# Designed miniproteins, single chains, continued (3), part 42

Each design is a single chain, and the fold is of that chain. pLDDT is the mean over its residues in the fold that is shown.

## One batch from the design tools (miniprotein)

Design m9437
Fold by ESMFold2-Fast:
Structure m9437 (fold): chain A 84 residues (1-84)
Amino acid sequence: MEAALRAAAERLLELQRLGERERAGEISREEAEAEGRRLAEALLQALAAAAGLPPLTFTGDPEEEAAQLEELREAGLAAHELAQ
């Protein structure tokens, strides 16, 4: 349980750092999008595992992907509270 929560937290930090690097011009939008997808997939697996949920799939719609990430972030936060 702890390893999954830690992995999810690390993926979230990497996603935030990736966004900062894109804004700073250190990486291209295409590179940020590709790496963001990888991190989002790893985050989905980690959050689903931590929450005891089945993994979710991407719909290919950016708005739906953002909504899924927000839902999983909420699940991860809830799992953090429950893992006390």
Scores: mean pLDDT 70

Design m9438
Fold by ESMFold2-Fast:
Structure m9438 (fold): chain A 98 residues (1-98)
Amino acid sequence: MEAREKAEEAARAAAKAIKGEIPLEEAAELLSEATGEPKEDVLEALEILSDKKKFEELMKKLGYKQEEIEEILAKIKKQADLILNNETLEKASEAWRK
């Protein structure tokens, strides 16, 4: 249960950072702790995901078409919104258990 809760906290931090609500460095630290990946590597990944142009350039280099890249970016943003909305439900659940 604790490992899942840490992963959910890290996912919410990543979603907030992608939306520009918190520094990328804060999200990278939480993701590094949850995944065991080096903080520097996680931070670079978050910078690419939060910068539309850097993400598009990387994906084009990997052979993706513009339409496919736009669909992936839209899906990432939608997932970030869903993760952030789920935080309210988690807080309600914790209050009910107290």
Scores: mean pLDDT 70

Design m9439
Fold by ESMFold2-Fast:
Structure m9439 (fold): chain A 65 residues (1-65)
Amino acid sequence: SDLETARELYEAGRLDEIATLSTRQRAYLFALATMGPEASDERIEAVAEAALARYGPEFFAPRKK
């Protein structure tokens, strides 16, 4: 799942792979950075959805370059 991929990358400290992630996976990484990895999946999903609504999907979109 997108959240599982984000948790794996967050725990590994693999920010170098961020460019290959979907918009939703990037939003989950933002939520994990905000709440910490110990937060429940339900809580992380809620924070990610709130961030997508507040900042828009373009904020989390892959960089065009």
Scores: mean pLDDT 71

Design m9440
Fold by ESMFold2-Fast:
Structure m9440 (fold): chain A 95 residues (1-95)
Amino acid sequence: SMEEELKKLKEKVREEAEEIVRYLEEHGLPERAEEVRRTLERLLKEYEEKIKKAIEEGNEKEAIKILVILDLHVIGISATAFVEARSGKRQTPVG
């Protein structure tokens, strides 16, 4: 069900957020770790509301589209954070 897919994605995003934050902190970027945590929490809240609305309206296609967009945003944030940790430089957001 779409509700189960949303639950799984929320768990995945939370686990990825903890790993990213820890990785940034281990590389001497605690302020960026906090920024990433806040960004992921805000993004998750916003997209959860949109997905729930699509599910309530019976629009499975829209719910799937929003889930995919959220997952892609999380991947982009994760990739940016890993590059920042390795370079020690703040990156411009990539997407």
Scores: mean pLDDT 80

Design m9441
Fold by ESMFold2-Fast:
Parts: structure tokens; C-alpha cells; sequence
Structure m9441 (fold): chain A 93 residues (1-93)
């Protein structure tokens, strides 16, 4: 369960990076939301805390916004990677 949630967060980060690179703010934001959803799902799998899921979601969201605003695909990817890692840690807790 947690591994699948972390994978969803990573895929969301990839979509955010693609949207940022293409200059598509809607796709970048959508990817960020998907990454946040994955992190929350990991916490709700009964192993994590909402605080860790919130931190992971915040990191993923910030990356997506940075990508959309010209911060580059790299910023969006980093945010998503931090989100996925946070989601894994939440699931392990």
C-alpha cells in the first residue's frame, strides 16, 4: 500500500515537471496535487501520521508551483521526490 502511494506521488511529480517544462501551469499544478494525494494515501494506510503527510504534500506542491513559475522542471522533480520520500516515511511510522 505505502509503496503504491509513493509511486503515485512520484508520477505526480513527473507530470508536474513535464507541465513546468512545457509552460503549462495547469498540468504542473495537477501533477503537484497528485503527488500530495499519494502522500496523504500513504499516511492513511495506517502506518503514518498526518503531520508527515502534510510535510510531504507541501514539498511536492512547492515544487510544482516553482516549475510552473519558471523555476524549471528540476524544482518540480525535487519537490515530488521529497513528497514521495515523506510519504514512505509516513507509511513506515
Amino acid sequence: MAERAAELARRGAEAAAEGGAAGDPARAAGGGLAAIGGAVEAALSGAGTMELAGEAGEAAGKGAVAGANGGGAEAARKGGEEGAEGGRRAAES
Scores: mean pLDDT 59

Design m9442
Fold by ESMFold2-Fast:
Structure m9442 (fold): chain A 80 residues (1-80)
Amino acid sequence: DLTEKEREVLERILSQLIDEIVAAKKAGDEERYQELKDEAIRIATSGVSKEEAVELLNRLKSRATPEQQEILDELIKEIE
């Protein structure tokens, strides 16, 4: 199980990556978009179960914009 502090650190890192993914999508940079998505999945699943990773991403969705929620839904689908 992740500690509260470890969860906060991961949420911060993932939130920044999600913002960068949204920016890459808006810029039409398909290569960077895919690279950042792969990185976000790697970070979200590193050292944790799939269940914990999905829970963490769903927590981010509760505070996310519609554009960020779309990206988070894609990440959750790829992990499952």
Scores: mean pLDDT 82

Design m9443
Fold by ESMFold2-Fast:
Structure m9443 (fold): chain A 79 residues (1-79)
Amino acid sequence: GEKLFEELKARIDELLARLAAETDPARILELVRELEEVMEKAKELYEEGKLTEEQLKELLKHAYEGLLALREKLEAAVA
């Protein structure tokens, strides 16, 4: 399960870094959808017993804190 956790966390970090650099609203929306897909996959892996509750909570916290740091930018893109 550790490798899956590390791969998902790295993907979240990559998507958050791309969101921080992106100015095109259409591309911001695509990146947000990709992040949502990563989180849905994490949930599915948890329900299958391939991720621990602690690993899922860490991924959720990481994504949530990253999105909060970008909140004003994301709100402007989807308004």
Scores: mean pLDDT 83

Design m9444
Fold by ESMFold2-Fast:
Structure m9444 (fold): chain A 65 residues (1-65)
Amino acid sequence: SMKKKLEEAMKRIKEMYSDLVEDIEIVDGKIKIKLKTTSVTLNTGAAIAAIGEGLFIGEVEVELV
């Protein structure tokens, strides 16, 4: 189900990149991530690599805020 896909994607992001992520939430069927401000450019690159090409994990949409 989409709920399980969203929860698994969020878990993977938190598990691998908890030190780069300030906040993460599920809104309107997608994942919204706020990155820590201390090294935003580098953190953005790492987050994109973690969550996949085009900011998708399979069918799960991810948005950086």
Scores: mean pLDDT 63

Design m9445
Fold by ESMFold2-Fast:
Structure m9445 (fold): chain A 143 residues (1-143)
Amino acid sequence: SMEEEKLRQQQAQLDALVSQYTAALNTLVDAARTVQTGTPEKGAAAEAAARAQVQAQLDAAIAHLQGITELVPAAQPVLDLFQQKGAQALASDVATALKILVDGGEQVGKGLAEATGGVGAVQAGQLLAASRAALKDLDAILA
């Protein structure tokens, strides 16, 4: 049915958003480890490479979230929040960027579950799990 096709499209965009956001978190975790354990030169190179990669991953995540807002206009405030947090993260050092995206991921996940009437609840849980895993990894790196 048309309703089943719309639900499949929503799920596909939500899954793609989770994938890109999780990839951005993993890129920042790997860069933070290199900054903490490597030489200053290796740390600077890792941060520059991570910034470019995270920019591409967040741009892709924003495109998928735009796809969600076309299907679910109530998700517009979630897109606005994600764009704001992404811009703040990209203007920050790697460890600060990761903390900003973790905070943003929890808020975006909650907002998506609410805006989609529970359709995005699984993906909201995946954003929260990815955010918590990345924060735990960062805390271990900085210890």
Scores: mean pLDDT 90

Design m9446
Fold by ESMFold2-Fast:
Structure m9446 (fold): chain A 91 residues (1-91)
Amino acid sequence: SEAAHERLRALEPELEKLPEEERARAVRETALALAIETGDLAMAEGAAVAAYVLDPYKGMEAVIKELRAAGHTEIAEKLEKQVEKLKESEK
């Protein structure tokens, strides 16, 4: 969603001021909220990537669970497949 990307972009100057872990947390929360609101796959992927920085697999699984609970089943399934591919690539 263009609106979702514009909202995240507007936060970039503030996010750049944060330490890496706090920035990852802020991005995870903002991108997940936007993914739930808009059904935007790119926002969902951004939330999963930020969650991975904080707690790799458990972080991504938490994002997937929130998306599924919000009714975004197709997006949640796409992210689950990406997580499985990532697990295979890290072996």
Scores: mean pLDDT 80

Design m9447
Fold by ESMFold2-Fast:
Structure m9447 (fold): chain A 105 residues (1-105)
Amino acid sequence: SSEKAKELEELIENLSLEEIVEKLKEALENKDESKINEYSTILYTKIRELMLEVLGPEELDVVKKAMEKFINSSIEKQIEIAEKLAEAKKNGEEAFREFIRELGA
C-alpha cells in the first residue's frame, strides 16, 4: 500500500545500518518471514544509498557490482557484509570507499 511504502521510506531514512541489521537479526530469531522480507529490503536500499553517497558518478558500475554480489548472497552473508560495511564506515570515508571497491571487484 502507499501507506506501507511511506513507512518503509521513513525507516530507510531514519535507521542506521547497525539498527537495520539488529532488526533483521530479531526477525530471523522470531522466524517472522514478513519482517525478514521487510528489513532485508530496507537493508538493501540503505546500503545502496550509502554507497552512492560516497562514490562519484565514475564509480556507479562498482556500486552495481557490489550490490549484485550482496543481493545474490544468502541472508546470513548479507548480514555479514552489512556489519563489515558498518565497521568500514566507522573507520572513515576512504576506508568505506575501499571496502565498496573491493566488494565490487
Scores: mean pLDDT 85

Design m9448
Fold by ESMFold2-Fast:
Structure m9448 (fold): chain A 65 residues (1-65)
Amino acid sequence: SLKEEAERFVKEHEDEIKELVEKANGDPQKLLELVREFAEKHGLTDYQAQALIDKALELLEEKRK
């Protein structure tokens, strides 16, 4: 399913997502910009891009909020 594929994609790219979170330096707007650039560069589907955004925001919150 598209959901399972998106979840697997996020798990396989967790280290890259962590790098985007670090680069955003606690700024959620900067994080969203970085995720958009990443999605554009890699030609991600809407489902993969949304899963990436959700995971990146989750990791940002886990660091503090």
Scores: mean pLDDT 78

Design m9449
Fold by ESMFold2-Fast:
Structure m9449 (fold): chain A 81 residues (1-81)
Amino acid sequence: APAPTADQIVAGAYLAAQHAAAGDDALAESVRDSMLRAARAHPELLPEVLAQLREMLARETDPRARAMLEAIIAELEGLAA
């Protein structure tokens, strides 16, 4: 399979946040796990992904979606350290 792009990883985080907002916890967890696995395999994409996710979080108003994005950002910041 071709390597993921930063935009594809960000799209995965957005989908996880949308599923969390909808109360689809199992789908949110599954999408989050897939997205984080891709991010761990491609640490070179982390600066771009983190910048886009922080902008997304700044515009998000749903508390469940915000919590999901905050959790994803915290995990990725741990990988970038």
Scores: mean pLDDT 86

Design m9450
Fold by ESMFold2-Fast:
Structure m9450 (fold): chain A 73 residues (1-73)
Amino acid sequence: SMAEERERIRREIERVRAAIEARRDSAPRVLVEAAEEGVRLAEKLLAGTPMEEIERENKAVLERLRPEAEALV
């Protein structure tokens, strides 16, 4: 059900937030930013933002972070 899916997403957001805080000072900055943006988009999805809009925002975030992420390689 949609309610079960929403609860799963809420629990995943909580886990990711905890992981971000635990690794904030040890992980590369771009990976922390990518995880924070992922949480933000998941929260927008839970608030009722259409998946199509979430996908467009996700693409924009990936394009914005791409140069810094490529610098890690």
Scores: mean pLDDT 83

Design m9451
Fold by ESMFold2-Fast:
Structure m9451 (fold): chain A 85 residues (1-85)
Amino acid sequence: ALEEALRLAHQAGIYLKKAIDGDKTVGLKATRDIDRGIQNGDVKGVLDGAKKGSKDAKKKGKNDTSNQILQAGKLAAEAIKAKEA
């Protein structure tokens, strides 16, 4: 479980870096919200943070950034679940 959680968390980080590269302000805010959820073991907080960041990116026409934030949130949520298994 721990090794799988670390692999998923690493992949989430890659997508967050891509999101930051696409829009620094939206990407950094989404990274903060997702990281807070991970630190707290809060799957709902991670997914809500990703949805908020995705919505903010879409409002700016940043569809790639939006999708990258959603994928990062999904992977981070799976990492929390894998750690608890």
Scores: mean pLDDT 86

Design m9452
Fold by ESMFold2-Fast:
Structure m9452 (fold): chain A 71 residues (1-71)
Amino acid sequence: MTPEQIQGLELFLEALNELKPLDPEKAKELLDRRKAGEVLSQREIAELLGVSRSQLSEAERRALKRYLELL
């Protein structure tokens, strides 16, 4: 992963944690799997983190806005 992709994922996890508190170990697992080049579906991410797909979509919107402001 590029540093920019890692930053985007961290902003996503931060935004998602604001909507619903995340298990830190599950958040770390997602980050590690993404760094290893795994492509996870929205369903797999939602199941891993214990969140709804609506919460994922909202977190992605918030993270994208924050990420673009940092570029």
Scores: mean pLDDT 78

Design m9453
Fold by ESMFold2-Fast:
Structure m9453 (fold): chain A 89 residues (1-89)
Amino acid sequence: SVKEHNDRAVNYALLGLYDEALEEADKAIKIAEENGDKRGLALAYFSKGVVLERQGRAKEAKKEFKKALSIFEELGDTEAIEFFKKLGV
């Protein structure tokens, strides 16, 4: 599931295994896209952004955070939108 791959991405990132974390985040993105799961897709982009930021890849992380924000804006998720604004996205 999207959640399982996102959870694995976070766990690998906490261990410093960033390549494995990105692979899991990309699997979450693919599954969310195939299922038309807009919320899952936004969460998957967010998870990928977190992994990239932990790698010091700030520009790429910001790109993924902006993709997540765009989807949350389409969904009208005010709480998520406010969260991303606080991140400077």
Scores: mean pLDDT 87

Design m9454
Fold by ESMFold2-Fast:
Structure m9454 (fold): chain A 77 residues (1-77)
Amino acid sequence: MAKARELAEELAAHPIVASAEARVDGDTLTVTVTLARAVGDAPAGAVTTAVAPVSRIDEARERLLAELDRLAAIAAA
């Protein structure tokens, strides 16, 4: 699915992200993000996984980008 690949590429381009992948299995979107640096209580190399319905991929994108922006703000403070 093009949107899942685009989401993974967009997340991987974020300054605090070392790697990101998005996988679609049926109606389920699984997004895995690895942090490039320590932010708050999360160490460098910390992995987070988000699961959402494929029908809500645009909402998942907005939510994940907002979380990464907040983490970047914490890292900059």
Scores: mean pLDDT 79

Design m9455
Fold by ESMFold2-Fast:
Structure m9455 (fold): chain A 92 residues (1-92)
Amino acid sequence: MEELKKLSEKEKKALLTFIKRFTEEKDGKRVFIDLNGDGVVSKEEFMHFLTENLGLSKEEAEKLFNILDKDGDGKISEEELLKALEELEELL
């Protein structure tokens, strides 16, 4: 994701913290932590975590959501989170 390379250190760390909090390594694979039972992160959960727990602005959190939500469905899949984690670990 070229967009991830353009992020500030604060934004990169916020995404990394979010992804690591909502995923775990199980049976040799990184998987979603079952938070709400639907296997995706809603925009509301993402925005709430980044603004309330990580201190990002609504504008920063929305920018990061749009980078992860590649299909524009208003949800972040496990696949999108794991891809972002791999790309962020290469940048840090």
Scores: mean pLDDT 73

Design m9456
Fold by ESMFold2-Fast:
Structure m9456 (fold): chain A 72 residues (1-72)
Amino acid sequence: AAHQAGVDANEARSQERLRDPEVAERTAENIRKALLSMGMDEETAEKVAEEVRERLLAGDIPGVIKVVNDAL
């Protein structure tokens, strides 16, 4: 119960932060860098990062996960 309540509270705070345009930009840039480190080309990594940024600003977290998985 306590562990579940703590996880729910942390997820809610994380979701609120991801709606911040600055946080969304930073998250997209981190994903771009991670994709490059995994051997993805720069052009594809930039396109994925742009889509991730747009999805984060829209609050579409499942869409972010799908975009990253579809690119891999």
Scores: mean pLDDT 70

Design m9457
Fold by ESMFold2-Fast:
Structure m9457 (fold): chain A 103 residues (1-103)
Amino acid sequence: SAALAEKEEREKKRELERKIVTLESAIGLTDAAIDFLKMLIERLNKEKGLDLEVPESLEEIEEAIEEYRRRGDDKLAKLYEDLRDLYIYREELERELEKLKKE
């Protein structure tokens, strides 16, 4: 019974470590996707003669989505929607990672 309890403890620890590594990898991939999408948005803005920085706040991103939709720029609106969704997803991954690390 003592040996079974130790085995269950080690298996729980290994499962927790695997979940942490998986979340850290998912955050890294999400960061890469955000960087790629920011570069694409900046390139498209430059092609339109606009020297605009990609906003970092969700509020400013939402304002940009509505503005581009009103202008009929569906492509930029969609890219900003994808950027918003990636930022939300990254925040969710970070919250789950913090929860697992604080055990």
Scores: mean pLDDT 85

Design m9458
Fold by ESMFold2-Fast:
Structure m9458 (fold): chain A 76 residues (1-76)
Amino acid sequence: FEIPVRSLEETKALLRETLASPVGREMLTLRRGVLKAIGYEGDLSPLEALATAPSEENIEEAARFLVEYRKKEAAA
């Protein structure tokens, strides 16, 4: 689940590319499970919504989540 620190637009583009393949869609579901297993403290709903129903709105929310998550990791 390591995403380089990117702009929101680059992250959205990466998510669209990921969703273009069946393997990528499965990886999004798996990443949610991994984050839960390691005790992630935040709301995983953006990743769950994206895995369930790919849409521009859900891509935007998931991209924001990933950008903030990576900023927190980089800042720590």
Scores: mean pLDDT 65

Design m9459
Fold by ESMFold2-Fast:
Structure m9459 (fold): chain A 82 residues (1-82)
Amino acid sequence: ATLADLVAELERRLALFDSFPSEEELLAYLEREDPALAALLRDVAAALEAQRRLALGEITSLSAAEQAAVATLRALVAISRA
């Protein structure tokens, strides 16, 4: 698959995701149908929350796991822009 094919698949899945009444229900659905994607979305959500708390001064540093999740998020953003 090309990056364009992956983006098209993501857009199809986003349309499905918008049909769910809550993020919790969407995540529960993904846990059953696509556990790898559910795990990735949890890592991304955790990385975003850790960055938010760091920016607000609630924490002073990221754990090794949080740093890895942030690196994954940055790689995904770079791919989406390419």
Scores: mean pLDDT 67

Design m9460
Fold by ESMFold2-Fast:
Structure m9460 (fold): chain A 87 residues (1-87)
Amino acid sequence: SNEELNKLVEEVILKENPSKETIEKAVDGLVKLLKDKDEVIRLSAAEALKTLLEIRGDLVKPILLPKLLPLLSDKDPRVVEAAKLAL
């Protein structure tokens, strides 16, 4: 759910030592939203991923990049744009 995903994102940002499982769940949830049909949802997910990279880049980058890079070659140019914004 959106509420559960928001809690996971908050935990990655605010917790001193977030678990790898929490980071993976947050990243997976946000990456799925980059493919959403709603532009506002895609942009919000991209902004959240960018924030995670800025605050917790060392922990987030190795989990995010393998999931994000294939989206730069997506058939939908709107998904490609959202993925670029997340970087």
Scores: mean pLDDT 86

Design m9461
Fold by ESMFold2-Fast:
Structure m9461 (fold): chain A 63 residues (1-63)
Amino acid sequence: MGPFELAAESLGLPRELGRRIQEAAKAVAAAPVAPDDPLAAIAELAGVSRATTRRIIRAIGRL
């Protein structure tokens, strides 16, 4: 299981949502120029809210 799927599960969200955000994050990271708002770009590609994307990424990066 990937870290995004685990983060989604830890927040009570579907694992599929975590997978979608992970794929969107990979696409944004592979872009030749970083967007001004990476969270918004990931959220748009994943088809979810910026707030939900932020919650999952925060859960992955939190100590």
Scores: mean pLDDT 78

Design m9462
Fold by ESMFold2-Fast:
Structure m9462 (fold): chain A 59 residues (1-59)
Amino acid sequence: MTADQILDRYFFLLSRYGESTALKYLEELFGKETAQQIHDLLKRGDFDGARALVEEALK
Protein backbone atom coordinates (compact mmCIF):
# COMPACT_ATOMS: atom_id res chain seq x y z
CA MET A 1 0.00 0.00 0.00
CA THR A 2 1.40 3.41 -0.99
CA ALA A 3 1.19 6.70 0.95
CA ASP A 4 -0.98 8.11 -1.87
CA GLN A 5 -3.47 5.23 -1.52
CA ILE A 6 -3.66 5.77 2.26
CA LEU A 7 -4.20 9.54 1.91
CA ASP A 8 -6.85 8.96 -0.80
CA ARG A 9 -8.67 6.57 1.56
CA TYR A 10 -8.38 9.07 4.45
CA PHE A 11 -9.97 11.88 2.38
CA PHE A 12 -12.68 9.51 1.08
CA LEU A 13 -13.57 8.51 4.67
CA LEU A 14 -13.38 12.15 5.84
CA SER A 15 -15.81 13.35 3.13
CA ARG A 16 -18.19 10.36 3.49
CA TYR A 17 -18.21 9.54 7.23
CA GLY A 18 -16.47 12.45 8.98
CA GLU A 19 -13.29 13.25 10.88
CA SER A 20 -13.54 10.55 13.60
CA THR A 21 -13.84 7.71 11.03
CA ALA A 22 -10.93 9.08 8.95
CA LEU A 23 -8.72 9.39 12.07
CA LYS A 24 -9.67 5.87 13.24
CA TYR A 25 -8.54 4.47 9.86
CA LEU A 26 -5.07 6.03 10.42
CA GLU A 27 -5.02 4.75 14.04
CA GLU A 28 -5.68 1.18 12.82
CA LEU A 29 -2.71 1.44 10.41
CA PHE A 30 -0.11 3.37 12.45
CA GLY A 31 -1.30 3.65 16.06
CA LYS A 32 -2.81 6.60 17.90
CA GLU A 33 0.27 8.87 18.19
CA THR A 34 1.36 8.68 14.53
CA ALA A 35 -2.27 8.90 13.32
CA GLN A 36 -2.80 12.11 15.34
CA GLN A 37 0.40 13.65 13.90
CA ILE A 38 -0.69 12.85 10.30
CA HIS A 39 -4.20 14.18 11.02
CA ASP A 40 -2.87 17.43 12.52
CA LEU A 41 -0.58 18.01 9.50
CA LEU A 42 -3.52 17.48 7.11
CA LYS A 43 -5.75 19.87 9.13
CA ARG A 44 -3.03 22.55 8.78
CA GLY A 45 -2.82 21.95 5.01
CA ASP A 46 0.70 20.47 5.28
CA PHE A 47 0.09 17.74 2.71
CA ASP A 48 3.82 17.25 1.96
CA GLY A 49 4.58 16.76 5.67
CA ALA A 50 1.65 14.34 6.07
CA ARG A 51 2.77 12.31 3.02
CA ALA A 52 6.38 12.14 4.27
CA LEU A 53 5.20 10.92 7.72
CA VAL A 54 2.98 8.24 6.11
CA GLU A 55 5.92 7.08 3.92
CA GLU A 56 8.17 6.87 7.02
CA ALA A 57 5.47 4.94 8.98
CA LEU A 58 5.23 2.38 6.12
CA LYS A 59 8.94 1.43 6.44
Scores: mean pLDDT 87

Design m9463
Fold by ESMFold2-Fast:
Structure m9463 (fold): chain A 77 residues (1-77)
Amino acid sequence: MTITATDAADLAAVQALKHGLETVLGLSVTGVSGSTDPATGERTLTATGTINGQPVKIGGRTDAAGVGLGGGLPVKL
């Protein structure tokens, strides 16, 4: 599994997303990335993994306060 983040807040947000996906959806996470827009403070999170052996890509966005937020939106299977 690969985790990529640009700072500690992005790292916390991608870890929260990974935890939510694994515990709530039963997703086997293979990659998570996060980045922060310096102009707005919004964080963009992307996770890839598998559900029942099928590849899934899930994306989400948090606001500048967002280390307590996470939970990407289902985007694509």
Scores: mean pLDDT 60

Design m9464
Fold by ESMFold2-Fast:
Structure m9464 (fold): chain A 69 residues (1-69)
Amino acid sequence: SPLVEAARHTIENLNKLTDPVVIRVALAELRRLLAQIKDPAALEELLEEAKKIKDEEKRKEVLAIIEAA
C-alpha cells in the first residue's frame, strides 16, 4: 500500500532527524497517514519499524502514535 510505504519512510526518516521543528512536522505527517491505515497487520509492521528508532523519547512518541491508530 502506498500509505503504508509512506508511513514506513516517515518512521525511517524520524530515526535520522535531529531538528525539533522538523521532527514535529514529521510526527504530524505520520499521524495523518496512520488515520488512513485500517489494516491491523500493516500497523503491526509499522510498530516493528518504530522499535528500531535509536532515540528513546522519539521512539516512545512514535510507538504511542501508532498504538493510538
Scores: mean pLDDT 84

Design m9465
Fold by ESMFold2-Fast:
Structure m9465 (fold): chain A 100 residues (1-100)
Amino acid sequence: MKKKKIAVIGGRTGDEVAGALLYAQNLVKENPDKYEILMIIAHKDVHPDAPFRELIELTDKSGEEMIKLAEEKGADIIVVTSSLKNAAKSATVPVIIVEL
C-alpha cells in the first residue's frame, strides 16, 4: 500500500535538475499509484526552475553524499543525471540514470 519514494538528484546545473525531475514526474504521471516524489537534491549554486520547490534541498555535498542523504531520508529509488553516474555506484537502492 506504500508508494515508492523517488529522490531526484540533478547534479551541478539547472538543466540536469530539470532533466532528472522531468523523468521522475513522468514515472509518477504514468504510475500515480506506484510512485511519488520524495525530494529533489541540487548543488546550492544551482537555481532550479522546477515545481515542488518545497521538496528541494540545496547542498554543497558530493554526489555520493547526496545519494546517502536521499537514502537516509527514505528514498526507495533514486533518479540521477549521467554526470553522477560514478556516484550512483555507491547507492544501495535502485538508481535510474538519465542521459542528457
Scores: mean pLDDT 77

Design m9466
Fold by ESMFold2-Fast:
Structure m9466 (fold): chain A 87 residues (1-87)
Amino acid sequence: MRAREAARMAGEMAAKGEGGEGAARAAGEGELRATELAGPGRDGFAASTAGGVAAVAAASGRVAGDEEAQRMAKLGAEGAERLGEGL
């Protein structure tokens, strides 16, 4: 499952070089959909949310810049750690 999603992302990234913005937009939308599908359960929700935030931030960073994407990813990681401490 995870390997298949990673392969799809790699395919979208490869298409990005040839398809330009269209392929990159599709990759960003796919990540949003994958996050919803991967994070419906309570178990590991913090980890799933952090991963989803990183994916969304990476997609958004294409337009706004890599630095903003990294900042959003850090926020997700911090949230996951705080939730872990509560356990």
Scores: mean pLDDT 50

Design m9467
Fold by ESMFold2-Fast:
Structure m9467 (fold): chain A 119 residues (1-119)
Amino acid sequence: SAMAERARRDAAGGEARLEAKKTIELFNKMIEVAKNITSKEDVEKAYELGKKAVEEFIRAARAHPDAEGLIRKAKEYGKKLDELFEKALTGSPEERKQAADEMIKIFNEMIEEAKKLLE
């Protein structure tokens, strides 16, 4: 029936929306971790969470009509994060703070990209 077909589509859309919201929540948690980076151990923790968040975004994006564009964007952000984590691990305390601020900007950009998964 038309109602059963709509309910099934609504359920699939609800699941995709829930996964997108989880991805946004994960990036928001990473912003809070990045704001509190003071030690090399904090950087390592942020890096592991960052890799997980990018992988989760890629998984969520696979069902989207613009999956290729979103996945490409996520991989580009992942490369930038790798460079910033290396800078934070090897740099001075000042360079670590600058890298953390740049990570926060990337996480905010990833949140905006993740909002497209809700469309």
Scores: mean pLDDT 76

Design m9468
Fold by ESMFold2-Fast:
Structure m9468 (fold): chain A 68 residues (1-68)
Amino acid sequence: MLSTEEWRELVAELDKLASPEEMKEIEAWERELLRQYLAAATPEAAARVEAEMHRFLKEKLEELRKRA
């Protein structure tokens, strides 16, 4: 799984490739998933949310790289 530092690096790279409007959407999704992560009742549930967050960022980054 990605570390917090790797997460921040992915967000920074997305910011370079994405438009301001696309970044607002990404930030909204990140905030929503972070809230779910913090509200997770079990370590297993938290791990699933974390994996979903990382998958979402990687998919968005790959999509933006294809358009560049």
Scores: mean pLDDT 73

Design m9469
Fold by ESMFold2-Fast:
Structure m9469 (fold): chain A 89 residues (1-89)
Amino acid sequence: RGEEVRERLVAALEETKRAAEALGISEEALRALDEAIEAARAGDWERAAEAAGEAARLAALDLGYSEEEAEAAGEHARGLVLAAARAAE
C-alpha cells in the first residue's frame, strides 16, 4: 500500500527530526528534514529523497564528519527514500 509506506516514512522522518533536535543539529539541516517530511506527505518521492539526502549530509557535517563522509551519508539517505518509493508502487 502506497499510503502505508508514506505514513511509515513520514513517521520515521519525524522521529529522525526529534533525534536531530536532541543532538543539536543545525537549523539548516532541520529545515531540509522538514522539506523531506512535507514532500513525503505529498507523495513527492523525488523531492523527499533529495531533501532527506541534503538533511543527512548537513547533519553529518554538523557532527564533524568529512565532506566525503557527509556526501556518502546524503546519497545513502536519498537511496533509502527512493527504495521506499519503489515499495509504494
Scores: mean pLDDT 82

Design m9470
Fold by ESMFold2-Fast:
Structure m9470 (fold): chain A 60 residues (1-60)
Amino acid sequence: SGLEEAQRRGQQAMPRALMAVYEARGRLGDPQAQEQADRLRQQGVQADPQAVASIEDHLR
């Protein structure tokens, strides 16, 4: 373990964080954000539903 594991976690954390933001913005009516979320979803990226809800609430 070590550097390779930390790099993999970092690579997964970044797409997941972006996915949460795009899903939240898409729920608020941003069609470009929805398109980006759909693209990431097709790549197997999934956001934490609680993170999405928290970001959505913050953006309201």
Scores: mean pLDDT 76

